# Designs tried in a protein design run: designed miniproteins, single chains. Part 1

No score or structure here was measured in a lab: all are predicted.

Each design is a single chain, and the fold is of that chain. pLDDT is the mean over its residues in the fold that is shown.

## One batch from the design tools (miniprotein)

Design m1
Fold by ESMFold2-Fast:
Structure m1 (fold): chain A 87 residues (1-87)
Amino acid sequence: MAEEKAEEMRRLLEELVELYAKENNKTLSAEEQADIEAGIERIAETVREIYEEYERNPEDPEAQAKLERVKRLVEEIKKKIAELKAK
């Protein structure tokens, strides 16, 4: 589950970046693309850690709070993707 959630976050962020660049006719340098990819990977790893922490201690309020924050972020990203696709 944690691995799948990390992969979902990575996929969503990659899609968001691609749509945003296309919408704004931005040309990304190799360095900019590498920085974005590294950032996406760090976020995906953080998501994995949060889900693993929750799976180990589902009754922990801190783990629950982190998980809710991640769920909120996923919904925000999905909303932005939908808005960009609708244009």
Scores: mean pLDDT 80

Design m2
Fold by ESMFold2-Fast:
Structure m2 (fold): chain A 86 residues (1-86)
Amino acid sequence: MTPEEKELAGEMLRVRGRTGQVIRRKRVESETASPEERQQILNEINELREEVDRLLTEAGRAIDAGDYERARELIERAKRLVDEFE
């Protein structure tokens, strides 16, 4: 692995970890919500998970192709989604 590949792989792991933490917090919030609000939160969790997974999968492909700039863009987009969801 190049230093850039290691850095990008580390960022992807960090985004995955943070996504899991944010989902856990939102699940706790859903436990005290109304049934309607709980369903909305669960739907939002699923949408976040799917979009982050899509972005990080594409970032991994970009790394494999040597396109580190595109990988960084995709990782930053995933980070932004997680931050806004928090």
Scores: mean pLDDT 85

Design m3
Fold by ESMFold2-Fast:
Structure m3 (fold): chain A 117 residues (1-117)
Amino acid sequence: MAKEAAEKAREGARIAEEGARSGDGEIAGEGAYIGADAARDAALEASRTGDEEAGRAAAEAGGAAGNAAQVAFDKGDEEAGERAARGGGGDMKGPAGGSMSAGAAAANGAAAATAAK
């Protein structure tokens, strides 16, 4: 449901932001994975339903996940970054590809929701 997807995306954004602030690469990577997965689901719901709230939540979660993934790499935890890429793209792609997949899905979902309004 669009409401549940939006709620999960907002929670995912918060978890990713907390992970980034932890200063721990593993925790930041875990947060990025959760945020990217939630952003993807919310963007898909926004695209299917035209729900603007789900689109906005997806954009927020995608951005937060990208930031947390960067923190994980800066701490040298590339494995956590790879897991974040999987959450965003479904299949394992490079970390930049996964972050871009989550961000692109969020942007597409937000645009679809706005257009449907």
Scores: mean pLDDT 63

Design m4
Fold by ESMFold2-Fast:
Structure m4 (fold): chain A 89 residues (1-89)
Amino acid sequence: LKEVEVDATVVEVEGNLVTVEFDKPSKEYDLVSVEVILGDYTLTTLAVRELASGKIIGYFKGSEENVQRIKALAERGEKLKALVTLRPK
């Protein structure tokens, strides 16, 4: 298993739910599991989907406090980092 940091963009926030978009780290790796940590905030993964464009959309749940902090960072235009766990082919 390999862990890779990618740039993540917050697309939507609803209460304690966060929708995040990020670029697929490599087409040569299989996504076996996704654990996303946005900065110092840990989120529970609900679902992850790969788009035809090669982008990944993730749906995550966190505490309301952590989700609001993530929202504030995104609204300030700060780039977030997601840590993604991948398996080589």
Scores: mean pLDDT 71

Design m5
Fold by ESMFold2-Fast:
Structure m5 (fold): chain A 99 residues (1-99)
Amino acid sequence: IEEVVASLTPEEKRAAKAILDLLEELGFVTAEQVAYEAGVSVDVAKRAMRKLAEAGLIEVSEDEYGNVGARLPPELQADPERARKVLAEAKEAIDKHMA
């Protein structure tokens, strides 16, 4: 996770934090919701989603309308306590690199 976080631009870090916050609350988030919440473009939100997916933190999908969304991987969906810990650790890593 720290390698991926270090590779994020400041805007992608804001998007990544919004992704993790929204997933903790909603379980699923769209690139448009992330862009709105983080105050970044949809393109930045999509890039952050791709980078977090490469780290194995989220699963990215596209619907029939071309909307890009993200959810927790099945193994984390099956273990809410582990999911909460993983999301907290990822958010801490992002906050550390934003300060």
Scores: mean pLDDT 78

Design m6
Fold by ESMFold2-Fast:
Structure m6 (fold): chain A 68 residues (1-68)
Amino acid sequence: DAAAASTAAQAEVVKRTRKLIEEKGPDATIDELAEISRELAAEHRLVGVRLDADGNFTTAATIEAVPA
């Protein structure tokens, strides 16, 4: 189930992201969080992820639906 797999991958990214925020604080970790999120997305074999203006991820399933 691709949707469930993408949701699980996003949950894991969020979980690890929270841990870093708890240790360093949100402002200090913004750049590191972006890099780690991309690495975790690649590790879980997502087609790609984007961050919106609020810093939320777009799942691979959504990206794959729009080739351009």
Scores: mean pLDDT 55

Design m7
Fold by ESMFold2-Fast:
Structure m7 (fold): chain A 64 residues (1-64)
Amino acid sequence: MEVIVEATGVPAATAAAMGGEAEKAGGRVLERSDDHLVVRAPSEELARKMAAAAERAGGRARIV
């Protein structure tokens, strides 16, 4: 099941790494700016890992 992860306040380098991981796992980057990232994750497990990574980097994340 595909899930959307929206992250804000994440450093550009972390956002780039998260987007790359999602694409390698069969997901897609839907939107990316300096501090905003929206990704379609191919699984809820990956979505949760991405949300946790964003929060560890000092940002916020939502799973939609």
Scores: mean pLDDT 79

Design m8
Fold by ESMFold2-Fast:
Structure m8 (fold): chain A 85 residues (1-85)
Amino acid sequence: SEAEELIARAREALEAGDYETALEYARKALALKPNDPEAVRIRARAELELRREEIEELEKREEELSVSEYVAFKLRLIALEFEAE
């Protein structure tokens, strides 16, 4: 069924770490089968992981605002780019 195919796609995306895609497919599956337990579980898991990623991105921004960490980060990037030659 269409819902089962969407659930399968959502599961694959979740396992691949593509939480945004997993959420999109799980939501589409729930539009067809509102109370499907697996689709509800995948949606919840994807939402939790996306929230975690948002927090990590904010922490990275705040860490980048630290002069010492920003300098260390930039030096690592320059070294990697030099070594990639």
Scores: mean pLDDT 72

Design m9
Fold by ESMFold2-Fast:
Structure m9 (fold): chain A 66 residues (1-66)
Amino acid sequence: TGTLTVTVPGASKGSGVVLLGPDGRVVATGQLDENGVATFEGLPPGDYTVVVTDGDRTVTRDVSVP
């Protein structure tokens, strides 16, 4: 299991975060804190897609958990 930390500079507190697993299923959801950070723990190893929505701004990242 691994930890993934998502940081989006300048994003608003409470912005939605969706974590998609390697099969494209939603694995976890969360919200950014006041520092633009969301942390996901206990993830199985694999390739993930992170989608962050901050009002009209959307950020998508492909990440790997070892």
Scores: mean pLDDT 78

Design m10
Fold by ESMFold2-Fast:
Structure m10 (fold): chain A 61 residues (1-61)
Amino acid sequence: SSAGEAGKAAGEGGLAGDAEKGAEQGRRNWIGDYESALRAAELAAAGRGSGGAGMGAHGGQ
């Protein structure tokens, strides 16, 4: 089931695993990694507001 596997990988991403791992023992070392991941998530959310312009005509966003 390639479609199912691709959907899971795209839905979860690496944040879920990194968040749990860095939650306790890695919070010191993963502070930068956690902030980087959070920034990426915020950028993705902000991206919907900034649009992106002409190339977004596909309507899949």
Scores: mean pLDDT 52

Design m11
Fold by ESMFold2-Fast:
Formats: sequence, C-alpha cells, structure tokens
Structure m11 (fold): chain A 74 residues (1-74)
Amino acid sequence: AEPVLPLEVAKALLELANEDPVITISKLKERLPELSEEEIRYALRLIGSDGGEPDIAKLVGEVLRSIGESSAPN
C-alpha cells in the first residue's frame, strides 16, 4: 500500500476547523500539498473508521459527506 500519514491529516483537520466551519478536500490539499487527493481521502476513511476522538470523527464525516455530494444526486 502507498504510505499515508493519517496523523498529519488529522492535525490539518483540527487546524482548519479552528479557522473555517466547512472543510473540503481542496482545503486539505492546500494544507497538505505533499499528499495527493487520493491519499487524503484514504487517510480520512482510516481516521473515520478508527472511531478515535469524537471531534475528529465528526469532521471526517462532514468532509466525506461533502465529497459524496459533489458527484451526482442519488
């Protein structure tokens, strides 16, 4: 598997949450330019499935929801 740093993505989420109530993949990519969008999405799914800190889990859920809504209505 490609190396992914979920901890760095979690830190970026917390920092962005302090600055902006809405976090998108684009904002995460700007904060983490060394990671691809696919790596960021993979890290978000890992963080969300881990069920760690409630605040991080909530932020991950919001970001993943935003991504899902960008493609098409059901």
Scores: mean pLDDT 66

Design m12
Fold by ESMFold2-Fast:
Parts: sequence; C-alpha cells; structure tokens
Structure m12 (fold): chain A 80 residues (1-80)
Amino acid sequence: SMTVAQLKALLEQAEAAVAAGRYTEALLLIMEIVGSPAAGDLPEEDRRRLLAIAREVAAALAGSPIARDLLALTERVFGP
C-alpha cells in the first residue's frame, strides 16, 4: 500500500504534468492517488490541491467521460 508521503510525491508529479500540459499523464496520476486506501489521510491542503488539478484536468479533457467521472469521485472523497 502507498503511504501519505508517496501520495504527496504523486500529487507533485500530477501538478507538474498539468503545468506542462500533459493532461493524460495527470489524469492517470490522479486516478492512482484517488484509488489509494491512504487517500483519506491526505492533509486538507493536499486535498484542496488535488481537487484543483482534478478540475483543471477535467476542463482540459472536456468531453472525456473518464475525466468527468474521476472529478466527480475526487469531489465526493475530498470535498464538495
């Protein structure tokens, strides 16, 4: 199982991928974070960061059912 520290490293990679326009890579990284049992233990600051990049990825991949469904799941797990 991944630790919270490993999830934070994946979050940093996902943010870097978004900044570089690599939205498909960011989507896969977000899926890995959200699918982890340790995701619920992420600090509030990191949860807000995750929600922000999930929204950006969903907007960039507009029309993708996978990106939309992942955003919905991320919002349900980590906030509104």
Scores: mean pLDDT 83

Design m13
Fold by ESMFold2-Fast:
Structure m13 (fold): chain A 70 residues (1-70)
Amino acid sequence: SLEEIEKYVREKGKELGLSEEAIDFALAWVRALVKATGITDEEELKEWADRAVEFAKALQELFDERGIPL
């Protein structure tokens, strides 16, 4: 379910040291993807969730480099 995928994103994000704000970005991305595409396959959603977390981490690192608080 989307709720289980959201839990996966939160747990994975915490393991990778993402801030709450960065995790919120990853969650917003996954929610938008599901709404736009209608994807329901759990394995496919986990792949997109992993990419969303990777993107959020890159964004957090970029903001840190630029001195922008997250």
Scores: mean pLDDT 82

Design m14
Fold by ESMFold2-Fast:
Structure m14 (fold): chain A 64 residues (1-64)
Amino acid sequence: NLGKFVARMYLEAEVNRLKTPENQAELDRLLKETLEKIDTISDPNEAAELAREGVKRAREIAAA
């Protein structure tokens, strides 16, 4: 599923961009949990929405 692949790539790229030594463990957990959820989804639109929500949460963690 191309949409699922794109969602995974987007999430990984954005979360990795936000990593610092201080937030790395928390972002690694968020990334793992969100990727596991995306891997269960067949709908590319739902996978994209989950990836966007994951990125939003990652930005909140990085801003704290």
Scores: mean pLDDT 83

Design m15
Fold by ESMFold2-Fast:
Structure m15 (fold): chain A 60 residues (1-60)
Amino acid sequence: SDQEGVDKYVALVKKRLIERGREKDAEAFVERTKGLDFSSALEEMTKFLIEATRKEVAER
């Protein structure tokens, strides 16, 4: 995947978090990934997305 794909993914994840009222989670993710390479940032993004989904489904 190219950087364009990563950019689209970042925008999607951030938008979804904000849309669901999880702005704090979006801010935390941005802060933590700000200094990382995009590969590491993508990994953190994926973790946040999975956790958000799991918490919504399992409530934990």
Scores: mean pLDDT 67

Design m16
Fold by ESMFold2-Fast:
Structure m16 (fold): chain A 62 residues (1-62)
Amino acid sequence: HMMAIMTAMTGAEQGGLQAVALARALGLPEATVSGESPNTKGTAVARGDDVTVDVTYNGVRV
């Protein structure tokens, strides 16, 4: 199950980078990238160069 947590953290980091790149490429003031599996939820919000990333695994933030 450690592998699942590592995968969630890696996905969150990539989601954050992708949100920033997408916002800048499209000239948007903000962009949101989110994903969910049965026990993992991740949301990345980019506003300009600021990125907020939240990942939850089995109800616990990682």
Scores: mean pLDDT 62

Design m17
Fold by ESMFold2-Fast:
Structure m17 (fold): chain A 74 residues (1-74)
Amino acid sequence: MSKEELRKNAEEDIKAAEELLEYAEKHNASVSTLVAAMLLGVAAIFDAERAGDEELKKRAEEVLKRGMELMRES
C-alpha cells in the first residue's frame, strides 16, 4: 500500500468516525456506535503513522479521545 493510499484510508476513516461521534452526541446512540468510531480512529492512527503524516495522526488521535470522552458519559 502506498503512502498516498494510507493517507486516503486514514482520512476516510476519520470522516466516518467523526460522523458516528456526531450522531452519538445528537442521539441516544448505543455503545456499539462509539466503539465503531473508536476502532476507525485507531485504524486511522496506524495508517497515518505508516504514511508519515503527523497532522493526520493527530486528527485521528483527537477522534479516539472524543470517543473515549463520550464513553465516560454513557
Scores: mean pLDDT 82

Design m18
Fold by ESMFold2-Fast:
Structure m18 (fold): chain A 92 residues (1-92)
Amino acid sequence: MKVATVELTNVAPEPVPGGTPVTVRIRDKNGNLLYEAPSVTPERTLEPGEVVTLQLPVPDSVEVGDTVEWVAEVDGKPVVIARGTVTGVEAA
């Protein structure tokens, strides 16, 4: 198990309220899903274009440069509200 540092940019057209339920998805360079887990956004409103840096526990298969998405459910549909990359990995 590793700890990944991820940097995500809010790509939603409207501000995202603090504590919004999301699914975190991490994909490799080939688009293969490496990790999918429930999460929540930080306890503050995220403005469109705002950057968030987080640390999260991930499988050993996750590497620097892997893509990260936050997916929220909007009107019963999964919508990507933030996109970014893994910027660092360390042993847990």
Scores: mean pLDDT 83

Design m19
Fold by ESMFold2-Fast:
Order: C-alpha cells, then sequence, then structure tokens
Structure m19 (fold): chain A 93 residues (1-93)
C-alpha cells in the first residue's frame, strides 16, 4: 500500500497547489461560460496549465524522495496529464 507520508510543510504546499489549480480551473470555466474575450480565455488557460505543471512537479518530486518506482511515477504523470488534457478539451468543446 502506497501512502506518501508528507511532512507538515509538504502537506501544506500540496494543499496550496491543489487549491490554486482548482481556483484557476474555476476561473477558466467561468470565463468560457460567460463568453469572455478569447484573449482572456487564453490567459486563464495558460495560468491553469502552469498551476497543473507546478502540482505535477511537486508530486513527482515527493514520489522520488519516497522511493516510489520510476514506472509508477511515470504512470502517475501520464494519468495527471490525461486528466488535464481531457479537462481542457471539455472546456473547448
Amino acid sequence: MFQLQLTPEQRAEYLALREELAKKYNELVEAVKNNAPQEEIDKLLKKFEEAAEKLRKFIVDLMRKAGVPEEKIKEAEEKLKKIIEEAIKEIKS
């Protein structure tokens, strides 16, 4: 069973990154729903992608430090990437 034991500081950073990603996603969804200008949607999309990348890097670093096998780290990265790509596709559709 793989449960990453995070330090209090690592837990706080992880939760902050998750909250930032959720906020950027909600801002992007609201802008699209409200027919915001394309330039504004593009800026919000970039911010969402940047927040997703920060979270991905943080998770990968934690998994490596915890001694998680590289194959499982790659699986986690692929799953996260697919979730983000599908979320963006749904917003654009």
Scores: mean pLDDT 81

Design m20
Fold by ESMFold2-Fast:
Parts: structure tokens; C-alpha cells; sequence
Structure m20 (fold): chain A 68 residues (1-68)
């Protein structure tokens, strides 16, 4: 849903200095079930630490479980 996508974008932007476009791309990858691609983008394109990417993954897993 659009609301879930916006929540994902907010979590990404709060933990990483991502643009709205970058956060939207990550949200789309996550919602498509492409969590590995999203994690790779966080680490290699957005230069997030492995710890930050893992923390985002945990928060998104919890959010998806609560909203779906």
C-alpha cells in the first residue's frame, strides 16, 4: 500500500541520508520481495554500515508483519 511504502521510506531516511528517490527505490525493492537487492543498495550505493542496514532490515520486517 502507499501508506506502507511511505513508512518504509521514512525509516530508511531516518537511518541513512538518502534522497526521497533513493528511499522510494529501496521501498519498492522491499515490497517486491527483493530484500537482498535493497540491502546491497543501502551498503554499496548509500554507504550505510552493515549494522545500519541490518537494523533497517529488522524494523522493516516488523513493520511488514504488523501491516500485512
Amino acid sequence: SEELKEKIKKIVQEKVNASEEEAEKIADLVLEGRGGAAASMLVFELKASDETAQEIGKELHKLIKEEL
Scores: mean pLDDT 81

Design m21
Fold by ESMFold2-Fast:
Structure m21 (fold): chain A 78 residues (1-78)
Amino acid sequence: EEIEKLKKMYDASEAAAKALENQIKRVRDEGEARAKASTPEEAQRILAETQRKVDELESMREKAKANAEKYKKEIDEL
């Protein structure tokens, strides 16, 4: 059944977005902890690198959410 397949793809995309959200939190927490333990100059570099990594993961999360919305629309049209 096409609906069942689309629902599985929707659930997978939602799970991927949630996993990325959790990863973003971990990356931020780890970056802040490392920065706090470092010199002020090194802390600035660590925070910049952490923000870059977070931005990359946020982009991936946004794509996963867009995929989930696409599959939900396809389900709604069936």
Scores: mean pLDDT 85

Design m22
Fold by ESMFold2-Fast:
Structure m22 (fold): chain A 78 residues (1-78)
Amino acid sequence: KPTREEIDEEVDLAMSRMRVSVASISTGVSVDDYDALYQAYTEELQKEVEQGKLTQEQADRQIALLKDSIKKVKEADE
């Protein structure tokens, strides 16, 4: 009954919810406070870049993925 496009959108949204949840767990910030969550996660990744655990390019990509995921979750829940 659902189209392939509808299934793909549902999977993408589920993956976005997982990314937001993981960021919340790792930072201790509530999933409902998107701005604080984004800032805390960005700060954590920047600290990992300083420690040589990530490249700046890798950190930038992860930050962009979280920002996109927050947008999708927020739009779906409103």
Scores: mean pLDDT 78

Design m23
Fold by ESMFold2-Fast:
Structure m23 (fold): chain A 74 residues (1-74)
Amino acid sequence: MDLVGALEEAVRALEEAKTTEEAIEKLRELQRKYQSNGGAYAALGAAVRDLEAGVSVEEALRAMRKGVEKAREE
């Protein structure tokens, strides 16, 4: 599985999440799914950590969308 696919699933999860707790749960599930892809695992883990530190779902979503754009250029 590629990094772009993992980050696109994370964007979808963040768009569908109604609470920060739901967003964290969905991203942790994606981390388990993509655990063999170090880049995806690290990016998903960073997003979970940011949400746990008080970053909003909207801000995390914005950061993840930028991550998708960057990953597509590599």
Scores: mean pLDDT 82

Design m24
Fold by ESMFold2-Fast:
Structure m24 (fold): chain A 80 residues (1-80)
Amino acid sequence: SMEEDVAELQEYVEKKKKEIEKLTADLPEEEKKTILETFEKGAQHLIEMLKQGKITLEEAKEELDTLMELIKRYVELKKK
């Protein structure tokens, strides 16, 4: 159901947020906050699209995975 898909996506988002916290552990607090807020805004947009039937759960997870890869690249550039 849509409600079950939304709940699963929200759990996936929380898992990714924990991964971001670990990935950004060595960055300044302001940078961590900006990265997390950016991710949360993207995740919220995907949740709304899923609720509207514009994307599937699988497509939403793939978009979140893409966003995670972009965050990883950003963090690597910031550490140099």
Scores: mean pLDDT 86

Design m25
Fold by ESMFold2-Fast:
Structure m25 (fold): chain A 86 residues (1-86)
Amino acid sequence: GLPQTIAQLEQRLQQIQQTSDPQTASQLARQGIQTALAEEGLSKESVLQLIGLQLRLIGYELDNSVSIDIAAQITQEVLDLVRSNL
């Protein structure tokens, strides 16, 4: 449900902010997006925006340009999007 998904995303955001490894940060952001996509309480508009965030993360990964800041920003946008469905 939404409250559990929000709590998991908050924990992943904290883990991203605590890591010094961009690869770990990227993996945590990817896991956050997957957790959010599994949430059945999201509007269709939110699901489409979430797919857009997933494609954005993939783009950064393919370019080897993911940073901790980018991973944190994407995860924050995922968290804000999920919260908007409360």
Scores: mean pLDDT 90

Design m26
Fold by ESMFold2-Fast:
Structure m26 (fold): chain A 83 residues (1-83)
Amino acid sequence: DRVKIFEEAIKAAEEGDFEKAAEYLEKLGLPDLAKFVRRAKSVREALAIVRSAIDREMQYADEEERKKLEELRKRVDEKIKEL
């Protein structure tokens, strides 16, 4: 379930575990974004990278998955605003 992997990536990024966040992005087939999140200087930057991964997935997701990804994207945006 790709949506659940995105949820775990968000949680890892929020916790400051950028290595774990990168591992989840690698599982999603996004090795380039995984490299960026490993090099993140802050939780805000890591969350922004995961948001970019969600935006990419939404372009090709079905209707059900797209709605779940839109909700995750909103949660990430709200977390970034609180930092």
Scores: mean pLDDT 87

Design m27
Fold by ESMFold2-Fast:
Structure m27 (fold): chain A 86 residues (1-86)
Amino acid sequence: SSHIEDAIKGVEELKKEALEAIRKGDVDKAKIYANRLTGMLGMFDYGRAREKYNEIVEALDKGDYEKAMKLIEETAELTIKQIKTL
């Protein structure tokens, strides 16, 4: 389905923007894209999406950018996996 392909592309774009923001040290922008990414996961699993967003924000606030990037990648993979079940 083209709708599934478009949704997956949207997740990949949000992941890319969040990771680029972290690489540039733009924590506020990283939080915005992480919120949008976890919002997509929240359509399938609200509780997990809330937990992932809180973990990402905590990592960013502590300056643990490597952990924040890994959590964003994991969240994107989980979201794509859920989209593929549609």
Scores: mean pLDDT 89

Design m28
Fold by ESMFold2-Fast:
Structure m28 (fold): chain A 62 residues (1-62)
Amino acid sequence: MDAVVEEMKEKARRSIELARELGLPVEVALAGVEADIDEAVAAGELTPEQAEELREFAREAA
């Protein structure tokens, strides 16, 4: 529940940071994060509210 949100926030931050270090567009990292969020919602691991929180966090991290 809360642990899943925290884990996905850390994963999003690391993916975006890695993309910057490698000179890749951050949009590529954001697309991956968005796909992970959608999959977790479909699996019942995230609520729609938690998904919105994660999308906002990822956009701010980029």
Scores: mean pLDDT 80

Design m29
Fold by ESMFold2-Fast:
Structure m29 (fold): chain A 88 residues (1-88)
Amino acid sequence: IDKLISEATSLAIRVAREAGRAGLKEAMELFTKAANYFISKDKLEEAVKYLEEAVRVAERAGHQPIVDLARKALETAKKALEEVKKKK
């Protein structure tokens, strides 16, 4: 579980930086919020919600490489949340 949360956190930070470099400020801010929730470990559902919103913003902007990274971060985050829910 901790490994998946760490991987999701790293991906969220990475995609936030790439979104910032691409000028996608709104998406960058949403990815940054998601990363902060993963770091706290207590609000994984909120982290997933912010990633879902960030993916939609990136899709609207039409930057496919950022969208692909964002979708990978979201998939990893959903897997982490599912494993947390399976264990108690």
Scores: mean pLDDT 76

Design m30
Fold by ESMFold2-Fast:
Structure m30 (fold): chain A 106 residues (1-106)
Amino acid sequence: GKVKLEVTVTNSDGTVSRASPVEVENGKAEAEALARGSADPNKPTTVRVEVKVEVEGSKAKVTIEVYDANGNLLAKKEFEAKNGTYTFTVEAPAGDVLVKVTVELL
């Protein structure tokens, strides 16, 4: 069945970063968005991650991973999703972060 994934990130400064929409026929859909973080080393990066999932079937597994500029994993969230939009706030150390979202049909 088809999986469609859209990822939007609201940066710490209120600007928006978007990943290119992904559509796959069976398997895993993956999208990445670079989020602008805090430029002040003494202030945490706070970003809002919005994940829009459309799946042909009953449900999917969604994994959100947040990495720093050196590739270190800062946060990970996993949940089961049906069609819908899911919003999460991520707090990380100062600096830009990479948000990776993976969706797999269950």
Scores: mean pLDDT 78

Design m31
Fold by ESMFold2-Fast:
Structure m31 (fold): chain A 86 residues (1-86)
Amino acid sequence: DDAAARAAAASAAWRETEEDKALLPAAYERASAEYGLSVETHRAVLEKLRAAGAEVVRTATRVAEENADLPDEELYRRIVEAVVAL
């Protein structure tokens, strides 16, 4: 319970820090659950978020706008691929 409680508290604090960053964890968690992201892909996305969160948000938004007609599952995969390619 301690590890889960600490992870939840850290996640909540991070999500509440900045509005732009709060939207990304939900999309990322959804993509991870839906597509079973590899450990390497997961790490790459987190490193991009830490280094250039604003650029990650802009890239995710652009990909979402360019691919608005795709199913959610395919869209989330495209967003992750674009972010990792940064």
Scores: mean pLDDT 61

Design m32
Fold by ESMFold2-Fast:
Structure m32 (fold): chain A 85 residues (1-85)
Amino acid sequence: MEYTEAGKKAVEAGKLAIEASGENHTKGTAAGILGSGAAFSATYNPNADLEAVKKYAEKAKELARKGDVEGAIKYLGEAANAGDA
């Protein structure tokens, strides 16, 4: 399955947010769903704002690396919304 560059970044951001969630499986599940949703939309929706998906995914990665799981999930949601545009 070939992802766009934006989709690849969304998958990577989702994985980092899942790892940052640790034992909080509810937050890990939310991160996985939103990251996957952003990646699928960025890959299959021809109207997706790929630049916005990339920017939000990179911000989610930054927050996940800092341990801000809630912030990472928020920006994964923004990436999913940009993919749906």
Scores: mean pLDDT 78

Design m33
Fold by ESMFold2-Fast:
Structure m33 (fold): chain A 103 residues (1-103)
Amino acid sequence: MAEEVAEQVLKAIIRRYARFSGDEELAEKLLSLPLEEALEELKKIFKNSVDIERIKERIEFAKNSVIAKEEILAGSEKDEKEAQEKLKIIEARLANLLAEAEA
């Protein structure tokens, strides 16, 4: 299902974000957790942050890096359409995470 692939990509984005932050222990912890638990841990970190704009930038770069790598493998219009649907799910999940962290 597209949802399962979106979950795998979300985990990859989360790990990429943690690596951009220079926190290898956080990256390993988040990768070892189920997706929902990893998102809850990130939400706690974001809520305790004073620089939510920097977090948004880092997440966007991590997302774009992961998606670009996957798109290199998409050789057809059908793959492009599936990639867009997957991206929409990923962006909605990340937007909800950030909105809950700001609340």
Scores: mean pLDDT 70

Design m34
Fold by ESMFold2-Fast:
Structure m34 (fold): chain A 58 residues (1-58)
Amino acid sequence: MTKEEMLSLMKDLPPEQEAKIKELITDALAQAGVASRAELDALSPKELALFVLEEGKK
């Protein structure tokens, strides 16, 4: 899994789909205890994608 793949996916998403995917990822990360729901909700979809990639390196 590469940063290019994640960023490309986020760039090509229509705004409605981007918002839905962000919500699903935010919920999953909050449940995993990676960060609080409020912190994740403050991230843009692009920032959230980068956050997921950084946590994947853990």
Scores: mean pLDDT 69

Design m35
Fold by ESMFold2-Fast:
Structure m35 (fold): chain A 140 residues (1-140)
Amino acid sequence: KEEIIEKMKELLDEAVKVLEDYLNGKISRKEATERLLEITKELVENFKKLFPELGPLIDRMLKRAEEALKNGDYDTALQIILALLRVISEALYLKYPELMRETYLKLQEVIDALEKEIPLSDEVRKEYLRLWLHVRFLLG
């Protein structure tokens, strides 16, 4: 459904802007994490409409990000959010490469920059790989 893809592209472009504002020191880590969580929640709802099989895995990761944020663990919350943004953008790029190319490349650039500041923990990396393997299985 074209409308869902366009909406998800808009949400990913919003995430890029938030990440750029954070990297340029315009907003705090707390503000960036809170704004990215709201964007990611809306992305997840739309993504589940395209890939309902991934719903349970994505919902578990999202819930962990929300709990981390509630506990003031912005680093863990942000790492999980970045992992979700990466998987969602990768899945969309694989399925709709011409439409998603610019958004995908910009998002990868800002996530890679941020991972140099906040490297992924082993636990978040394992969750990312698990979700990514399920995405790869569904797409190939």
Scores: mean pLDDT 84

